# Designs tried in a protein design run: designed miniproteins, single chains, continued (5). Part 53

Each design is a single chain, and the fold is of that chain. pLDDT is the mean over its residues in the fold that is shown.

## One batch from the design tools (miniprotein)

Design m17826
Fold by ESMFold2-Fast:
Structure m17826 (fold): chain A 86 residues (1-86)
Amino acid sequence: MELIKKIEELKSKIDELVAELNQTTDVDEARALLEKIQKLSIEIGKLATEAMEQVDVETRKKLVDMVTEINKKLREAQRRLRALEA
């Protein structure tokens, strides 16, 4: 499914941005990276909701797992920014 593929591509982009956030010590860069991660997380949530209406139960579980993982990464990214601001 094209929607699933797009969600996986956006998830990979979040993984790259999280890696960049973990490597940076610049607070302004970290804020910009977190903002990008948040925007991608919202887009994935929207696409996942749309896809869940069109797919079988197995694929829905996969989408729920991906959204859960992304929310965990977003929480970790927020902690990283707070540590840099301290």
Scores: mean pLDDT 82

Design m17827
Fold by ESMFold2-Fast:
Structure m17827 (fold): chain A 68 residues (1-68)
Amino acid sequence: AEEERRRRAEEIVDNAQKDLGLSEETKKEILERAGGDVREVVRLIAEYINKKYGLGEAADVEVPAPAA
């Protein structure tokens, strides 16, 4: 169901928000771009993490400490 698919996507994003301290704005953007597609949500989160944290590269982007 469409509603169920969206709920699953939200759950994944919410979990990432807890784990990474994503802002509500970023969470909304990911969900909007994914359009309820779980695979797109996962891909967007992974890309966001890699880009924001600069893993393996110089950390030019400031990463704030995760909010509890």
Scores: mean pLDDT 68

Design m17828
Fold by ESMFold2-Fast:
Structure m17828 (fold): chain A 96 residues (1-96)
Amino acid sequence: EDPIERFAKVLVEHLKKLGLKPTKENLERIFKIYDTDGDGYITKEELEKLAKSLGFTDPEDLERILEIADVDGDGRVDYKKLLEMILKNLKPEDLK
């Protein structure tokens, strides 16, 4: 199973526990908590803290997600682009 698919499932389960539907808008809101300047980016450290707070704590999976998310190697994550990758790896059954 792809680490992105596992991370996607963790995000979906978090929203379900909050009584929220796993929509793109609700998934984006999870990341917006860390996007304090509203520029559409979070740091790699903020993404790591977010993932760990949701129980996504496997070191190999976490490292892989951070590698995929930081395409430019500058420590910045375009979380809207990351969300598009996450949504492409979710099955319809994961969104119910």
Scores: mean pLDDT 75

Design m17829
Fold by ESMFold2-Fast:
Structure m17829 (fold): chain A 97 residues (1-97)
Amino acid sequence: SLVRGIAEALRRAMEAAAEEIRKVPAGQQSGDDIAATGRSAARLLEERGLPGLEEALALVGQTMNDAIVRNKEVAGEIVRAVAAGLQAFRAEVARLA
């Protein structure tokens, strides 16, 4: 289904972002937080459908901001990885639509 495809795209995009963040020294916890939020956001999207997309993306944004506040030394890497993940997610959503 379209909703399942979008949820899987979000989960995979956030896992890819998490892997990039974990490569940075002291990035392990921030990466784990992003991956966990990607799974929660994907689940929310599967449960609520497309009306849940804005809330799912807000969860990702909030987790990114929290990770930046906790680990300012890797803030640039967190922003770059999450932005790249969201770009890949948007491209996959466009392909599915």
Scores: mean pLDDT 87

Design m17830
Fold by ESMFold2-Fast:
Structure m17830 (fold): chain A 63 residues (1-63)
Amino acid sequence: SVEELVAAAAEELDKAGPSLRERFEAEVKQIREQLAGMDLPEDEREALFKSVVRIVTAHLLAG
């Protein structure tokens, strides 16, 4: 699920650095708010959310 993906990403980032987890959680909150404002169907919202979470996680780990 999207929540399991978020939890796994947060744990992985926390192992890399606590500040990275904090940044990730802040970005996830922003993404949730933006997606909610877009009035997307649930399936599209979940798929887009998963894609963005993966991109953000990869970006933070690469920095």
Scores: mean pLDDT 82

Design m17831
Fold by ESMFold2-Fast:
Structure m17831 (fold): chain A 71 residues (1-71)
Amino acid sequence: PSFMGADEATDDEEEAKKIAEELGKKYGAKPGMFFSMRMPSFYELYGEESKEKAEEMGKKLGISPGDVPTL
C-alpha cells in the first residue's frame, strides 16, 4: 500500500522496477537478480531523472510507459 506524501517516491520505485525488468530481459538476467543488487538504489540517486530514464528506456526498447509486460 502506498502512503500519501510519498507518491512520487513510490512511483519512482515502480518505474525502477519496470526498468530493472526490461534491463533483465535485455541483458538476459532475471529481474530478481537486479533487485538483490539493490537496483532501485541506482535510479533513486537520479530522483527526478528516474522518470526521464524510464521514457528513454521505453523508447530505446520500443516500449511505452504503462504497457503491461508480456511474459
Scores: mean pLDDT 47

Design m17832
Fold by ESMFold2-Fast:
Structure m17832 (fold): chain A 99 residues (1-99)
Amino acid sequence: MEKEIEELKKKAEEGDVMAGYKAAGLYFYKGMQGDEESFEEALEILEEFGKKGDKRAKADYYLLKGYKYKSEGDEEKAKEYLEKAYELDPSNDSIRSLL
């Protein structure tokens, strides 16, 4: 998995948006297993694409922030970020299941 993530991250840096999404998703799964550095990598990739106008990346950035706050017991902030993610990508079942 880690070698695959590194290859996808390199492609994302070369402008492959789909590779960026896949890398961010895999980093997020590692982050959920306690790898805080991987969680930060996922947020950075999604924030960069979101700032460039990628609506899906911005939605996923808010989704990851919502997961983080929910894991910390901050239900109010978790709901705020999850609602922002849902407004940007209402077809994402993962966002909907957390509201």
Scores: mean pLDDT 75

Design m17833
Fold by ESMFold2-Fast:
Structure m17833 (fold): chain A 65 residues (1-65)
Amino acid sequence: DDEAAAEAAIRDLEKVVEEIRKTGKMTPEQAAKVVAASVFATATSDPELRQRILELVREAIEAAK
């Protein structure tokens, strides 16, 4: 189920954002997850899902600055 996979990916990305906020640094593993989420966002036909994923990607990048 693509929807269930998308929800799982969003939950994983939210956890990654929280971890980056605590450390102020993005590990290579976390960066790989952020990149994977970005690619998934470009492939989705759901504009609201795309927007939610891209917002989490933005938060991860900002937390790592």
Scores: mean pLDDT 78

Design m17834
Fold by ESMFold2-Fast:
Structure m17834 (fold): chain A 84 residues (1-84)
Amino acid sequence: SVDLTGLSAEEVARLILEEISRLPPELQERVLEILSDSSLTHEEKGRRLAEVLGAEEVLDALLNAKSVEEIAEALLAGLRRAAE
């Protein structure tokens, strides 16, 4: 588990980018496209990320998250699972 409490937004972003870099290049591109698509709602981004990463918990975490840290923790878990 990753404790994101007390980390800056820049440090959290670096951790996410590091985990994305561990994915196959094609999957990296898809994840980054979803995350940077301003036309998608948070729910749509979560659904597409869950499909791409094979992790339904990413969608559930995004829908139930009360903080950016909770979203980041769920995303990191999904990214790590996809990198295995």
Scores: mean pLDDT 68

Design m17835
Fold by ESMFold2-Fast:
Structure m17835 (fold): chain A 76 residues (1-76)
Amino acid sequence: VKEKVEEIMKKINEFIEELKKEGKISPLLLEEIEKNKEDIRKKIEEKLKEGVDPEELTEVIITRIEHAINGELKEE
């Protein structure tokens, strides 16, 4: 479980770093993501314990971050 959580977090961090390098992420949104990283990690651990697929969980999280950056997701 711990290894899977760290693997997913690594993929998310790599995605955020790419966006940061390309200037596609606002400072405000970056702060929100950083503030929520601990909560995201806890949620990932909980979902993995419930039997949610790691690949599906990673895709959902990345998609939500992407939508937030594009301004498409204001209300889910």
Scores: mean pLDDT 71

Design m17836
Fold by ESMFold2-Fast:
Structure m17836 (fold): chain A 100 residues (1-100)
Amino acid sequence: SEKDKLIEEMKELLQKIVDIAREKFPDDPEVRKLIQELAKLFFEAINLYDEGKLSIEDLKEMVKLLKEAYERLQKATTREEIINVLKDLIEKMKEIIEKS
């Protein structure tokens, strides 16, 4: 189904985001904290989807946000750029979760 495909895309994108952030700054405690927060939000989003509280359009928006964040992280060269990308992604994900 389209929903199953979107959930799979979200999982793959989240893993890519985690991998690139850890590769660039493996020992940074702030980066690790933001990755943990992002993973928690992802788990909350999946639970809300299973409860029928997230729409297909919410999932599409989340996939779009994850894709945009991944592209930004690939281009990021500084710690500050990576932290800002992760914080921006987390805030936008929270907005979808809290307003859905």
Scores: mean pLDDT 85

Design m17837
Fold by ESMFold2-Fast:
Structure m17837 (fold): chain A 145 residues (1-145)
Amino acid sequence: MKEKVDEAVKALEDVFTASGIAAAVDPENKEEILEATRRLAELVAESFEKYRDYVENRATAALIRAEELMKKYELLLKQGETDPAVRQQLAAEVKEASEKANKGLETIVEIVSKDPRAEEAREAADRVKELINKATQKALEFAQS
């Protein structure tokens, strides 16, 4: 049981990392990206009643790190306006974070598949995936400029 909780928490941390980056890349959808990710974390915490506080504390820490990453990537995006090497680096880092987050989302859905809220978790994960992938596409297009 704790092994699955730790796996779900690691997956959530990867998703929050990508969400912070996505919020910087797609600022018009920033609030929706962060709210969708928080919603997913709440559903995961509820699926592990015995470890709910542990999951909630780790999700809160991941959100703080995501907000710090958002500020970092906002600066990199501005530097990338005049530096093609920064654009290429940013695109590579965004793609890597997105790939880890997509794997994390699949892991979360599998782990909670037997929970009564599994369908809500799948819908929340699909929404987060859509938002992260949209931001990733914007970063890749910026790198091709």
Scores: mean pLDDT 88

Design m17838
Fold by ESMFold2-Fast:
Structure m17838 (fold): chain A 86 residues (1-86)
Amino acid sequence: DSGMSVEEQQKFILETVPPLLEADLAALRAAGAPEALLEAVRAAAEAILRKAENPELAVADLLREMAARLEAVDPAAAEDLRALAA
C-alpha cells in the first residue's frame, strides 16, 4: 500500500527515532527506571540508527558497540552482548 523504498525507510528511522527516543528516555527516567536500563535502551536505539544509516553493518559489530557503551553502567550485560557477538 504505502510502499517505502529502503532509502525512505532509512530517512524515516533517522528522522523519527531520535526525538521519540529522547521523549521515551525522559518518561522512563521519570518512572524510576535505573540508569543501566536507560543506557541499554539508548545503546539499542543507536545500533538501530547505525544499521539504518549503513545496512551492510554486521549485527555482531553492532552488538560489540552496544557492549562498549554499556560497560560503565552494566558490565554483565556488556559481557553477554560480547558473547552473543562471538
Scores: mean pLDDT 74

Design m17839
Fold by ESMFold2-Fast:
Structure m17839 (fold): chain A 78 residues (1-78)
Amino acid sequence: LIDSLSLEQIARALLLIEKEKASAREVAETLGISVGTLYRHFSSKEALLNALKRKVVEMSDEDRKALSEAVRKLKEEM
């Protein structure tokens, strides 16, 4: 699941979870999956956040720069 996400989806999910403002439905919609699929893969928002953080650590420098740019643009839209 995490390995199939775009950089924009990862950026949106990280922002939503860290702000603690997002419902499970909003996170699932951002990832392009159902709420049921989300709960099947992750027992909590914390588990999902930890998986996303591991994905970021494993990224190339180029992908991390692209992720940072996506986060910056999304903050401007919010």
Scores: mean pLDDT 74

Design m17840
Fold by ESMFold2-Fast:
Structure m17840 (fold): chain A 80 residues (1-80)
Amino acid sequence: MEEAKELLERIENSKSIEEYEKAVEELGDLVAEHRETDEEIRELALAVLEEIAARRRAAEAAGVSVEEVEKEVEAELKKK
């Protein structure tokens, strides 16, 4: 459980797309390892993965990360 929380914090505080993807991958591995024996971890991990998948799908549709899209919009507003 603690490792899952650490990975979630890394995802939330990721500074790059690469760091975000790596943390998501490690979370998936942790879920695969523990979900068979811990129902609480399984339920929590599934809920988190669903939210991560939704965010990733939105970024995939736009070709960029959600954070990058927001930053790009702000930059465009200042473009002259």
Scores: mean pLDDT 61

Design m17841
Fold by ESMFold2-Fast:
Structure m17841 (fold): chain A 75 residues (1-75)
Amino acid sequence: MEARRAAYEENLSLLSTDQLLQLVQAFARRSTDPEVKKQLEEYYEKALKSKDEEERTQIAREGAVYALLAEYEAR
């Protein structure tokens, strides 16, 4: 579990804010779990409402990590 999270965080560190937001939106669209979909949409909306670029990037990254972990657990 911890090793998987660390690997996702490392891989996502290479992505731009726009790429992270695109990833969150893509996972939200394809998710069949209503709770996961709702959480991803909340991350996306929160990032869009942020006026600070650093905060927006952090929220987008957190959303992307959540998306990847949710997909891993939903196998």
Scores: mean pLDDT 77

Design m17842
Fold by ESMFold2-Fast:
Structure m17842 (fold): chain A 75 residues (1-75)
Amino acid sequence: MLSEEQKEKIIKTIEENNSGVVSEKNLEAMKEAVRLIAEGKSEEEIIKKLMEEYGLSEEEALAIVDGVKELIKSL
């Protein structure tokens, strides 16, 4: 489970590195993935939610989840 401080740091890093680089939809999906991981949701639940709420493909949702998980491990 992520602390509130870790969650905010990760979200800020995503915004700083991806703002203006990725679509607003993809940026919001990345932030949502951080929140769901912080809540202890399973990878399957996160992927499903990203696909349903942001219209992402399974491959796009998986790429976002994997990227966020790697960022969490580095911070």
Scores: mean pLDDT 78

Design m17843
Fold by ESMFold2-Fast:
Structure m17843 (fold): chain A 95 residues (1-95)
Amino acid sequence: DLLRRIQELIEKAREAVEAGKLDEAIEYLEQAAALLKERLDPAAQALLDRHLEGLKELIRSGKALPDLAAQLRAFLAANPAAVEALAAVAAELEA
């Protein structure tokens, strides 16, 4: 199930940050983003890439990782055209 795979990758990214394995955390986030991109048009993909770069920078700066579900909600709020296609993913991450 695609939604479970995305959820598992996000959880692994969080665990990697807690363990101080920042490069692994970034790789897991990039894998989750790649799976999300399969459901997005090119404009929404570019916006997701921008959000991903922001998260990678936060990880590299040593700041606490933000709530990834909240980051996904913010992305969807900024991209109404993608909302319906990603609603199930957002709901799964919030659960």
Scores: mean pLDDT 65

Design m17844
Fold by ESMFold2-Fast:
Structure m17844 (fold): chain A 102 residues (1-102)
Amino acid sequence: MAKELKELKERLEELSKSPESEENRKEGLELKERYHRLTLEALARQAEERGELELAEFLRKVLAAKSAQELLAIQEEHQLTPEQEALLEEMAKELLEEAEAA
């Protein structure tokens, strides 16, 4: 998991330094989506391990979403509290630090 996130992040950074082209833009979008999905999966697992079941359910629904419309519906159904948002930021920071260390 951490190794895959590191590899995706490094590739995204390479693309950000590359000349802007339609091909590079499409690849960047695909890699960003993959990075987000792996990050969400890891965060959902951490939330489950911490007993934050409502947060884990929200993250699992986001992972299962197949369209932007489904993501909007999930966001409307699951309004995160400021405390849940802060917890997500802390977990994301820990995950990024683990990926950098891997």
Scores: mean pLDDT 72

Design m17845
Fold by ESMFold2-Fast:
Structure m17845 (fold): chain A 85 residues (1-85)
Amino acid sequence: MAEEYLKELEKFDPEYAKRVKEIIETMSDEEILKKLEEIRAYFEKQGDTVGKKRVDELIEKIKNNTISDLEKVQIAALIVRYEKF
């Protein structure tokens, strides 16, 4: 599942897919949590309650070691999308 998602992403946007793979391969759980907390703060600042709640759920799953391989890819994709702040 995660590999198929990455292959589809690579066909659609190879640079984006490359960055997602780099995040999965190189970022520690601590670095991922830091990035998710930055994204959470951004959604809170925008008043995006739904986005904030989803990021809170992902943070909790990482801390509890219940995150799936597909969710790791989704987190990496989210980090790439919001890397500019």
Scores: mean pLDDT 78

Design m17846
Fold by ESMFold2-Fast:
Structure m17846 (fold): chain A 65 residues (1-65)
Amino acid sequence: LVARQSAAMILAAELQNQGLIERVELEGDRVVITVSTASPEQYEAGLAAARELQARYPLVEVREP
């Protein structure tokens, strides 16, 4: 579980560095991602990336800003 959490956090941080995610937070065993709302296009891209990460790592939660 811890190894998967670390992998999910690293990938989420990469998305944050790309400007697609505003925040990455650890809540218990969950990785909580807040998608960037800088533009509608960026929000759609960020939401798609966050959903893909959720599909690979069920411990990822997507939160509205």
Scores: mean pLDDT 78

Design m17847
Fold by ESMFold2-Fast:
Structure m17847 (fold): chain A 67 residues (1-67)
Amino acid sequence: GKGIIDALARIGMALTHGKKVDLRKLAEETGLSVGTVSKLYNRLKEMVDKGVPIGVAVREVLEELGL
């Protein structure tokens, strides 16, 4: 849903700029659980750390979630 898309956009932007992500605040602002936001963050970071471009990583996570 919208909360997942918003969370992925904010995480992707932060990872691109080397900024820290406040997972609790992001969960509150998106209506997701902290556990869900943490899983999204870890999945994106795992792919980016393997050299996957952030735009590709975001699209793959959206596809995995059926979005």
Scores: mean pLDDT 83

Design m17848
Fold by ESMFold2-Fast:
Structure m17848 (fold): chain A 78 residues (1-78)
Amino acid sequence: SKEEKELIEQARKNAALAEEYVAGSKENDKKALEALAKANSLRNRLEEEGNEEAKKAAGEIGSRLADIMQKKKEKEAK
């Protein structure tokens, strides 16, 4: 549906923003956390939609968020 496409696009946009803020030369923890929270919220909504495309997109966003959190953890451990 149009609503699913919009949710997928918003989830991907927020995941990309989180990736940028975490990887950026000037760290912005507040913006990174806000983008992560928005992407995770949209991932949960995609899971609720119940169709195959939305669930596949939720899996994609979940993997991206896991990678971002791992990279953030590695930076904090150094």
Scores: mean pLDDT 78

Design m17849
Fold by ESMFold2-Fast:
Structure m17849 (fold): chain A 68 residues (1-68)
Amino acid sequence: MPFPSKEETEEVRRLMEERGIDSVGPAGLVMLAREHGVSIETVVDIEEELYKEGKLTTRNLRERLRER
């Protein structure tokens, strides 16, 4: 996947800060959103759910996104 733009990275960083999420990193979330054809907000919502479950990993994020 191509690297996300600075603007995309900053938007994701802002969303993560608003939700208190900092694990995968903004660039990683943009890449996951593009890969699965979902909104960045959808990826952030799933990351927050996994964080609360204590299961936040890139693998678990990909599996849950694939099921959408």
Scores: mean pLDDT 67

Design m17850
Fold by ESMFold2-Fast:
Structure m17850 (fold): chain A 66 residues (1-66)
Amino acid sequence: KIPKDIEEEAKKYENLSDDELVKKAQEILFKGASAREVAVLGVALSKSPNLYYRSMGRFLLSLFGY
């Protein structure tokens, strides 16, 4: 189960378009993201209506055992 605080932080990214969300993910990952930041992005991407971004989000979450 995903921690509630991570789900709450992911809500900040729910208002972004898929393109904006991917750009945000690239910026965070290229800057050397913490495990927490990657999990937050994984939650946000897993809620995407686009199957590709959704699967990417699920993959990121699986790396952290979610």
Scores: mean pLDDT 74

Design m17851
Fold by ESMFold2-Fast:
Structure m17851 (fold): chain A 57 residues (1-57)
Amino acid sequence: SGTAALRERIAAAKTTAEINALIREAKARGDKETQQQIQDRMVQEGLAKAKQYLENK
């Protein structure tokens, strides 16, 4: 898949396992730019999940 398609899959991923699998795929392809996009997305997802957990307590 192309970089844009990979980034969309990352945005749609809902679990850490799915995101980690996509990171490994990007690393295997040597796409440093895609790897950076994944890292940024993971940070945003982590913050969103943390807020949800705090709100549910």
Scores: mean pLDDT 67

Design m17852
Fold by ESMFold2-Fast:
Structure m17852 (fold): chain A 93 residues (1-93)
Amino acid sequence: MEPLKEEFENIYGELKKKAEEILKDPNPDEKEVKELLEKMEKEAEYYLLPYKVGEKTKNYVDTEYLKFLKKEGEKIKKLKEEFEKKYEEKKKK
């Protein structure tokens, strides 16, 4: 469990740091914003996919592991939503 948790924390930390760096810029690069949003979406899907597959097939090998993946995927999804909101607020003025 610890290696997977560490991997998630590293990915989450990198995404959060990049979001904060972009939001600190008075005129954020639209391309960098788009690339970060696409990366956040891809990472969220990576963590959520095993849970979605297990749920559809009813092939639950490890319920706690699937719950962990779902929770971590939802955290990245929430980070993306918060970043989009802050970027749009900054873009308006």
Scores: mean pLDDT 74

Design m17853
Fold by ESMFold2-Fast:
Parts: sequence; C-alpha cells; structure tokens
Structure m17853 (fold): chain A 97 residues (1-97)
Amino acid sequence: SNLEKEVERTIEFAEKELGLSPEQVAELRRIMDRYVELVKAGKEDEAEEFLIREGTRLARRYAADPSPEAKAFGLLAETFVALAEMNRAIRKIEEKR
C-alpha cells in the first residue's frame, strides 16, 4: 500500500532528520499504525479526528520540554494536526460546491 510506504518514510525521516528517541519513534509508530488501520477500514473522518487528538496531546506534552528533540517532535505533531484540519476543511468546501 502507498499509504504504508508513506508512513514508513515519515517515521524514517523523523528518526534520522529530527533525532527522535526510540521512545518517541515507538509512539509515532503506534499513532501511524492506528491511522493506517482507520483509513483501511474506510473511516477517513475518524482517522483525521484521531490524528488531531493524538497530535494535540503530543504537542502539549512536549511544549514545556526545552530539548531540541522534544521541540522537533512537538512541531511534527502540530504539523500533523494542521494538515488533518486543512484536509477536513477542503473536503467540506468541495461538498458545498
């Protein structure tokens, strides 16, 4: 599946380029695996809501941590939330046309 390949590339990028710890990589993998499961089940709205919820939780968790790795992971989480919200907004605009 292209989605599974994109998820693995995202995890590899986060580990190598953002310097995520093994624990942060494991948490990202858990979130991405659940996202893929929801998308494969045809639950695209639930998948987006799941990413927004988990991304918001991670961003808040790491907001007070001054380490570069925590900051990078928090920014990645915030980016996932923003992309999921943007995709939802675009779909709602298209439904009204």
Scores: mean pLDDT 76

Design m17854
Fold by ESMFold2-Fast:
Structure m17854 (fold): chain A 67 residues (1-67)
Amino acid sequence: MKPTPEEVEAAARGLVNALRDAIATYTPEERRQLAESARLVMDELKRLGADPQLIAEVERAIDEALA
């Protein structure tokens, strides 16, 4: 079943928050693994029609987690 726009937005925001929290708590290795998984989720969110601004926020959070 296709998720609702609200579910897609919630998933994107949840991913951003998880990536930002990981910077403080995860090892560099765990952050790399999370970033890889996050890229796959981001691609699916793009396919589901997520707001481009939310996708850009996810991309920034991935970059921050890898810094």
Scores: mean pLDDT 79

Design m17855
Fold by ESMFold2-Fast:
Structure m17855 (fold): chain A 59 residues (1-59)
Amino acid sequence: SSALEAAVREELARFGLSAAEMLAAIRNRDPRYDGAVAYILARLKLSEEELIAVLERLL
Protein backbone atom coordinates (compact mmCIF):
# COMPACT_ATOMS: atom_id res chain seq x y z
CA SER A 1 0.00 0.00 0.00
CA SER A 2 1.08 3.64 -0.50
CA ALA A 3 0.92 4.20 3.28
CA LEU A 4 3.33 1.31 3.94
CA GLU A 5 5.66 2.55 1.16
CA ALA A 6 5.64 6.04 2.76
CA ALA A 7 6.40 4.53 6.20
CA VAL A 8 9.35 2.55 4.80
CA ARG A 9 10.69 5.68 3.01
CA GLU A 10 10.49 7.62 6.30
CA GLU A 11 12.48 4.92 8.16
CA LEU A 12 15.07 4.71 5.34
CA ALA A 13 15.50 8.51 5.50
CA ARG A 14 15.99 8.22 9.30
CA PHE A 15 19.03 5.96 8.65
CA GLY A 16 20.23 7.93 5.59
CA LEU A 17 19.67 4.89 3.36
CA SER A 18 18.19 4.41 -0.11
CA ALA A 19 15.79 1.56 -0.93
CA ALA A 20 18.45 0.09 -3.27
CA GLU A 21 21.13 0.25 -0.54
CA MET A 22 18.89 -1.42 2.07
CA LEU A 23 17.75 -4.10 -0.42
CA ALA A 24 21.40 -4.87 -1.32
CA ALA A 25 22.34 -5.03 2.39
CA ILE A 26 19.56 -7.55 3.14
CA ARG A 27 20.36 -9.70 0.06
CA ASN A 28 24.10 -9.71 0.88
CA ARG A 29 23.47 -10.41 4.63
CA ASP A 30 25.64 -7.37 5.44
CA PRO A 31 26.03 -7.31 9.27
CA ARG A 32 26.69 -3.53 9.27
CA TYR A 33 23.00 -3.03 8.44
CA ASP A 34 21.56 -5.67 10.84
CA GLY A 35 20.53 -3.05 13.41
CA ALA A 36 18.72 -0.82 10.88
CA VAL A 37 16.95 -3.84 9.31
CA ALA A 38 15.88 -5.22 12.72
CA TYR A 39 14.63 -1.77 13.82
CA ILE A 40 12.52 -1.24 10.67
CA LEU A 41 11.04 -4.77 10.85
CA ALA A 42 10.11 -4.31 14.54
CA ARG A 43 8.78 -0.74 14.15
CA LEU A 44 6.61 -1.45 11.08
CA LYS A 45 5.74 -5.05 12.16
CA LEU A 46 7.00 -6.52 8.88
CA SER A 47 8.70 -9.79 8.02
CA GLU A 48 11.96 -9.62 6.05
CA GLU A 49 10.09 -10.88 2.95
CA GLU A 50 7.46 -8.11 3.33
CA LEU A 51 10.18 -5.45 3.69
CA ILE A 52 11.98 -6.78 0.57
CA ALA A 53 8.69 -6.59 -1.40
CA VAL A 54 8.17 -2.93 -0.36
CA LEU A 55 11.82 -2.02 -1.16
CA GLU A 56 11.47 -3.57 -4.65
CA ARG A 57 8.38 -1.39 -5.27
CA LEU A 58 10.42 1.71 -4.22
CA LEU A 59 13.17 1.11 -6.83
Scores: mean pLDDT 86

Design m17856
Fold by ESMFold2-Fast:
Structure m17856 (fold): chain A 76 residues (1-76)
Amino acid sequence: HHMLELKKTLVIKSDKLTPQELAQLALELARAGVQILGFSTEEGKLTVFGREGSVEIEADSKDELLEKALAAVRAQ
């Protein structure tokens, strides 16, 4: 299948998105082909759990966060 396995934990930060919007971003990553085994949301932060360390991603918009997160997954 075409799912991208997430090796590194993604720590996605934005002070512009609600926890509900960050949860929606995790679903959009899954729709874009990222295998999401687990995630958590806090105010200003989405953590998508991987196995081998972490990458921090910050942006002001959902679209830019999604683009940066997908680039980080593909660069593993």
Scores: mean pLDDT 79

Design m17857
Fold by ESMFold2-Fast:
Structure m17857 (fold): chain A 59 residues (1-59)
Amino acid sequence: STVVATARQFLEMGGYEILDEAAFEALVAELAAQHGNDPGALPPDLVPRAVELGLVRRR
């Protein structure tokens, strides 16, 4: 939950709009698990992966 909220805020502040919230939350959970679910650390591949999958777009 905290990791998802932080990732959402980071993308929105970066000028991205989240198009599929459920798929975005699933992606964040998957990548966070690969990084030990640290709520203070955003997965470094989150933005490129979300863009690749069409889950976000620039505002």
Scores: mean pLDDT 75

Design m17858
Fold by ESMFold2-Fast:
Structure m17858 (fold): chain A 90 residues (1-90)
Amino acid sequence: MPRAVGVLIVDVEESDVERAKKVAEEAARKSPGVLDVEVSVMPDGKTVTVVITAEDEEAARRALREVEKALKEKVPGVKSIDSYVTPLAG
């Protein structure tokens, strides 16, 4: 199966940005079938972007669910989470 990329865009209270970054990275890295995780904070200081490269689309979708769950449980300042999965062609 082709690899897939899962993306989360997290709007969070500025005071919780570092916590959100850490929680998202840890949850993503623990998910089975995840190959790489990149977490960045946008210049606005309140938007966290998580990019997960996974072995297939199912693994990407599973990782996104686990990250969203961990963020909602551990980061009270999360305002919104948007997520999508893109298959890697080739």
Scores: mean pLDDT 83

Design m17859
Fold by ESMFold2-Fast:
Structure m17859 (fold): chain A 63 residues (1-63)
Amino acid sequence: DPAMEALASFGITAPRAVVRAQVAEMVATGSVAPEADPALRRTSDLFRLAAADNPDPSRAFEL
């Protein structure tokens, strides 16, 4: 999977459950403004790569 391969390239080899927990915390806190800061944008990109592993990225949070 290209998304998981990209995450591994960044040194992120955590199980999908751990990545989803981190994404859920980000959503719950609402503290990330990825479009405003390049470093935050990069972190958001990693979360988007994790969501891309799901066939339905728009439902990554089970909306």
Scores: mean pLDDT 50

Design m17860
Fold by ESMFold2-Fast:
Structure m17860 (fold): chain A 81 residues (1-81)
Amino acid sequence: AAPGMSAEAEERLRELEEKYADAPPEEQEKKTIELLEELIREGLLTPEGAEKVRALIELLKMKKNGEPEEKIREFIEKVRA
């Protein structure tokens, strides 16, 4: 089981992976971000898990939006600290 996830959160991730297995990588990323945001909103993660997932969502959005590499690096360093 993934750390910081409930059984319902794990099931939703499995369903997403199955549904979008053949989708383009960009579509898979978008759907994964949407699901992760929904899991946070519904409280299906532990507080620690939610913090890590929020950081991951922000990183993926920054990459998707074409943020400068310096900003992405700064964000990663903040997450590691």
Scores: mean pLDDT 71

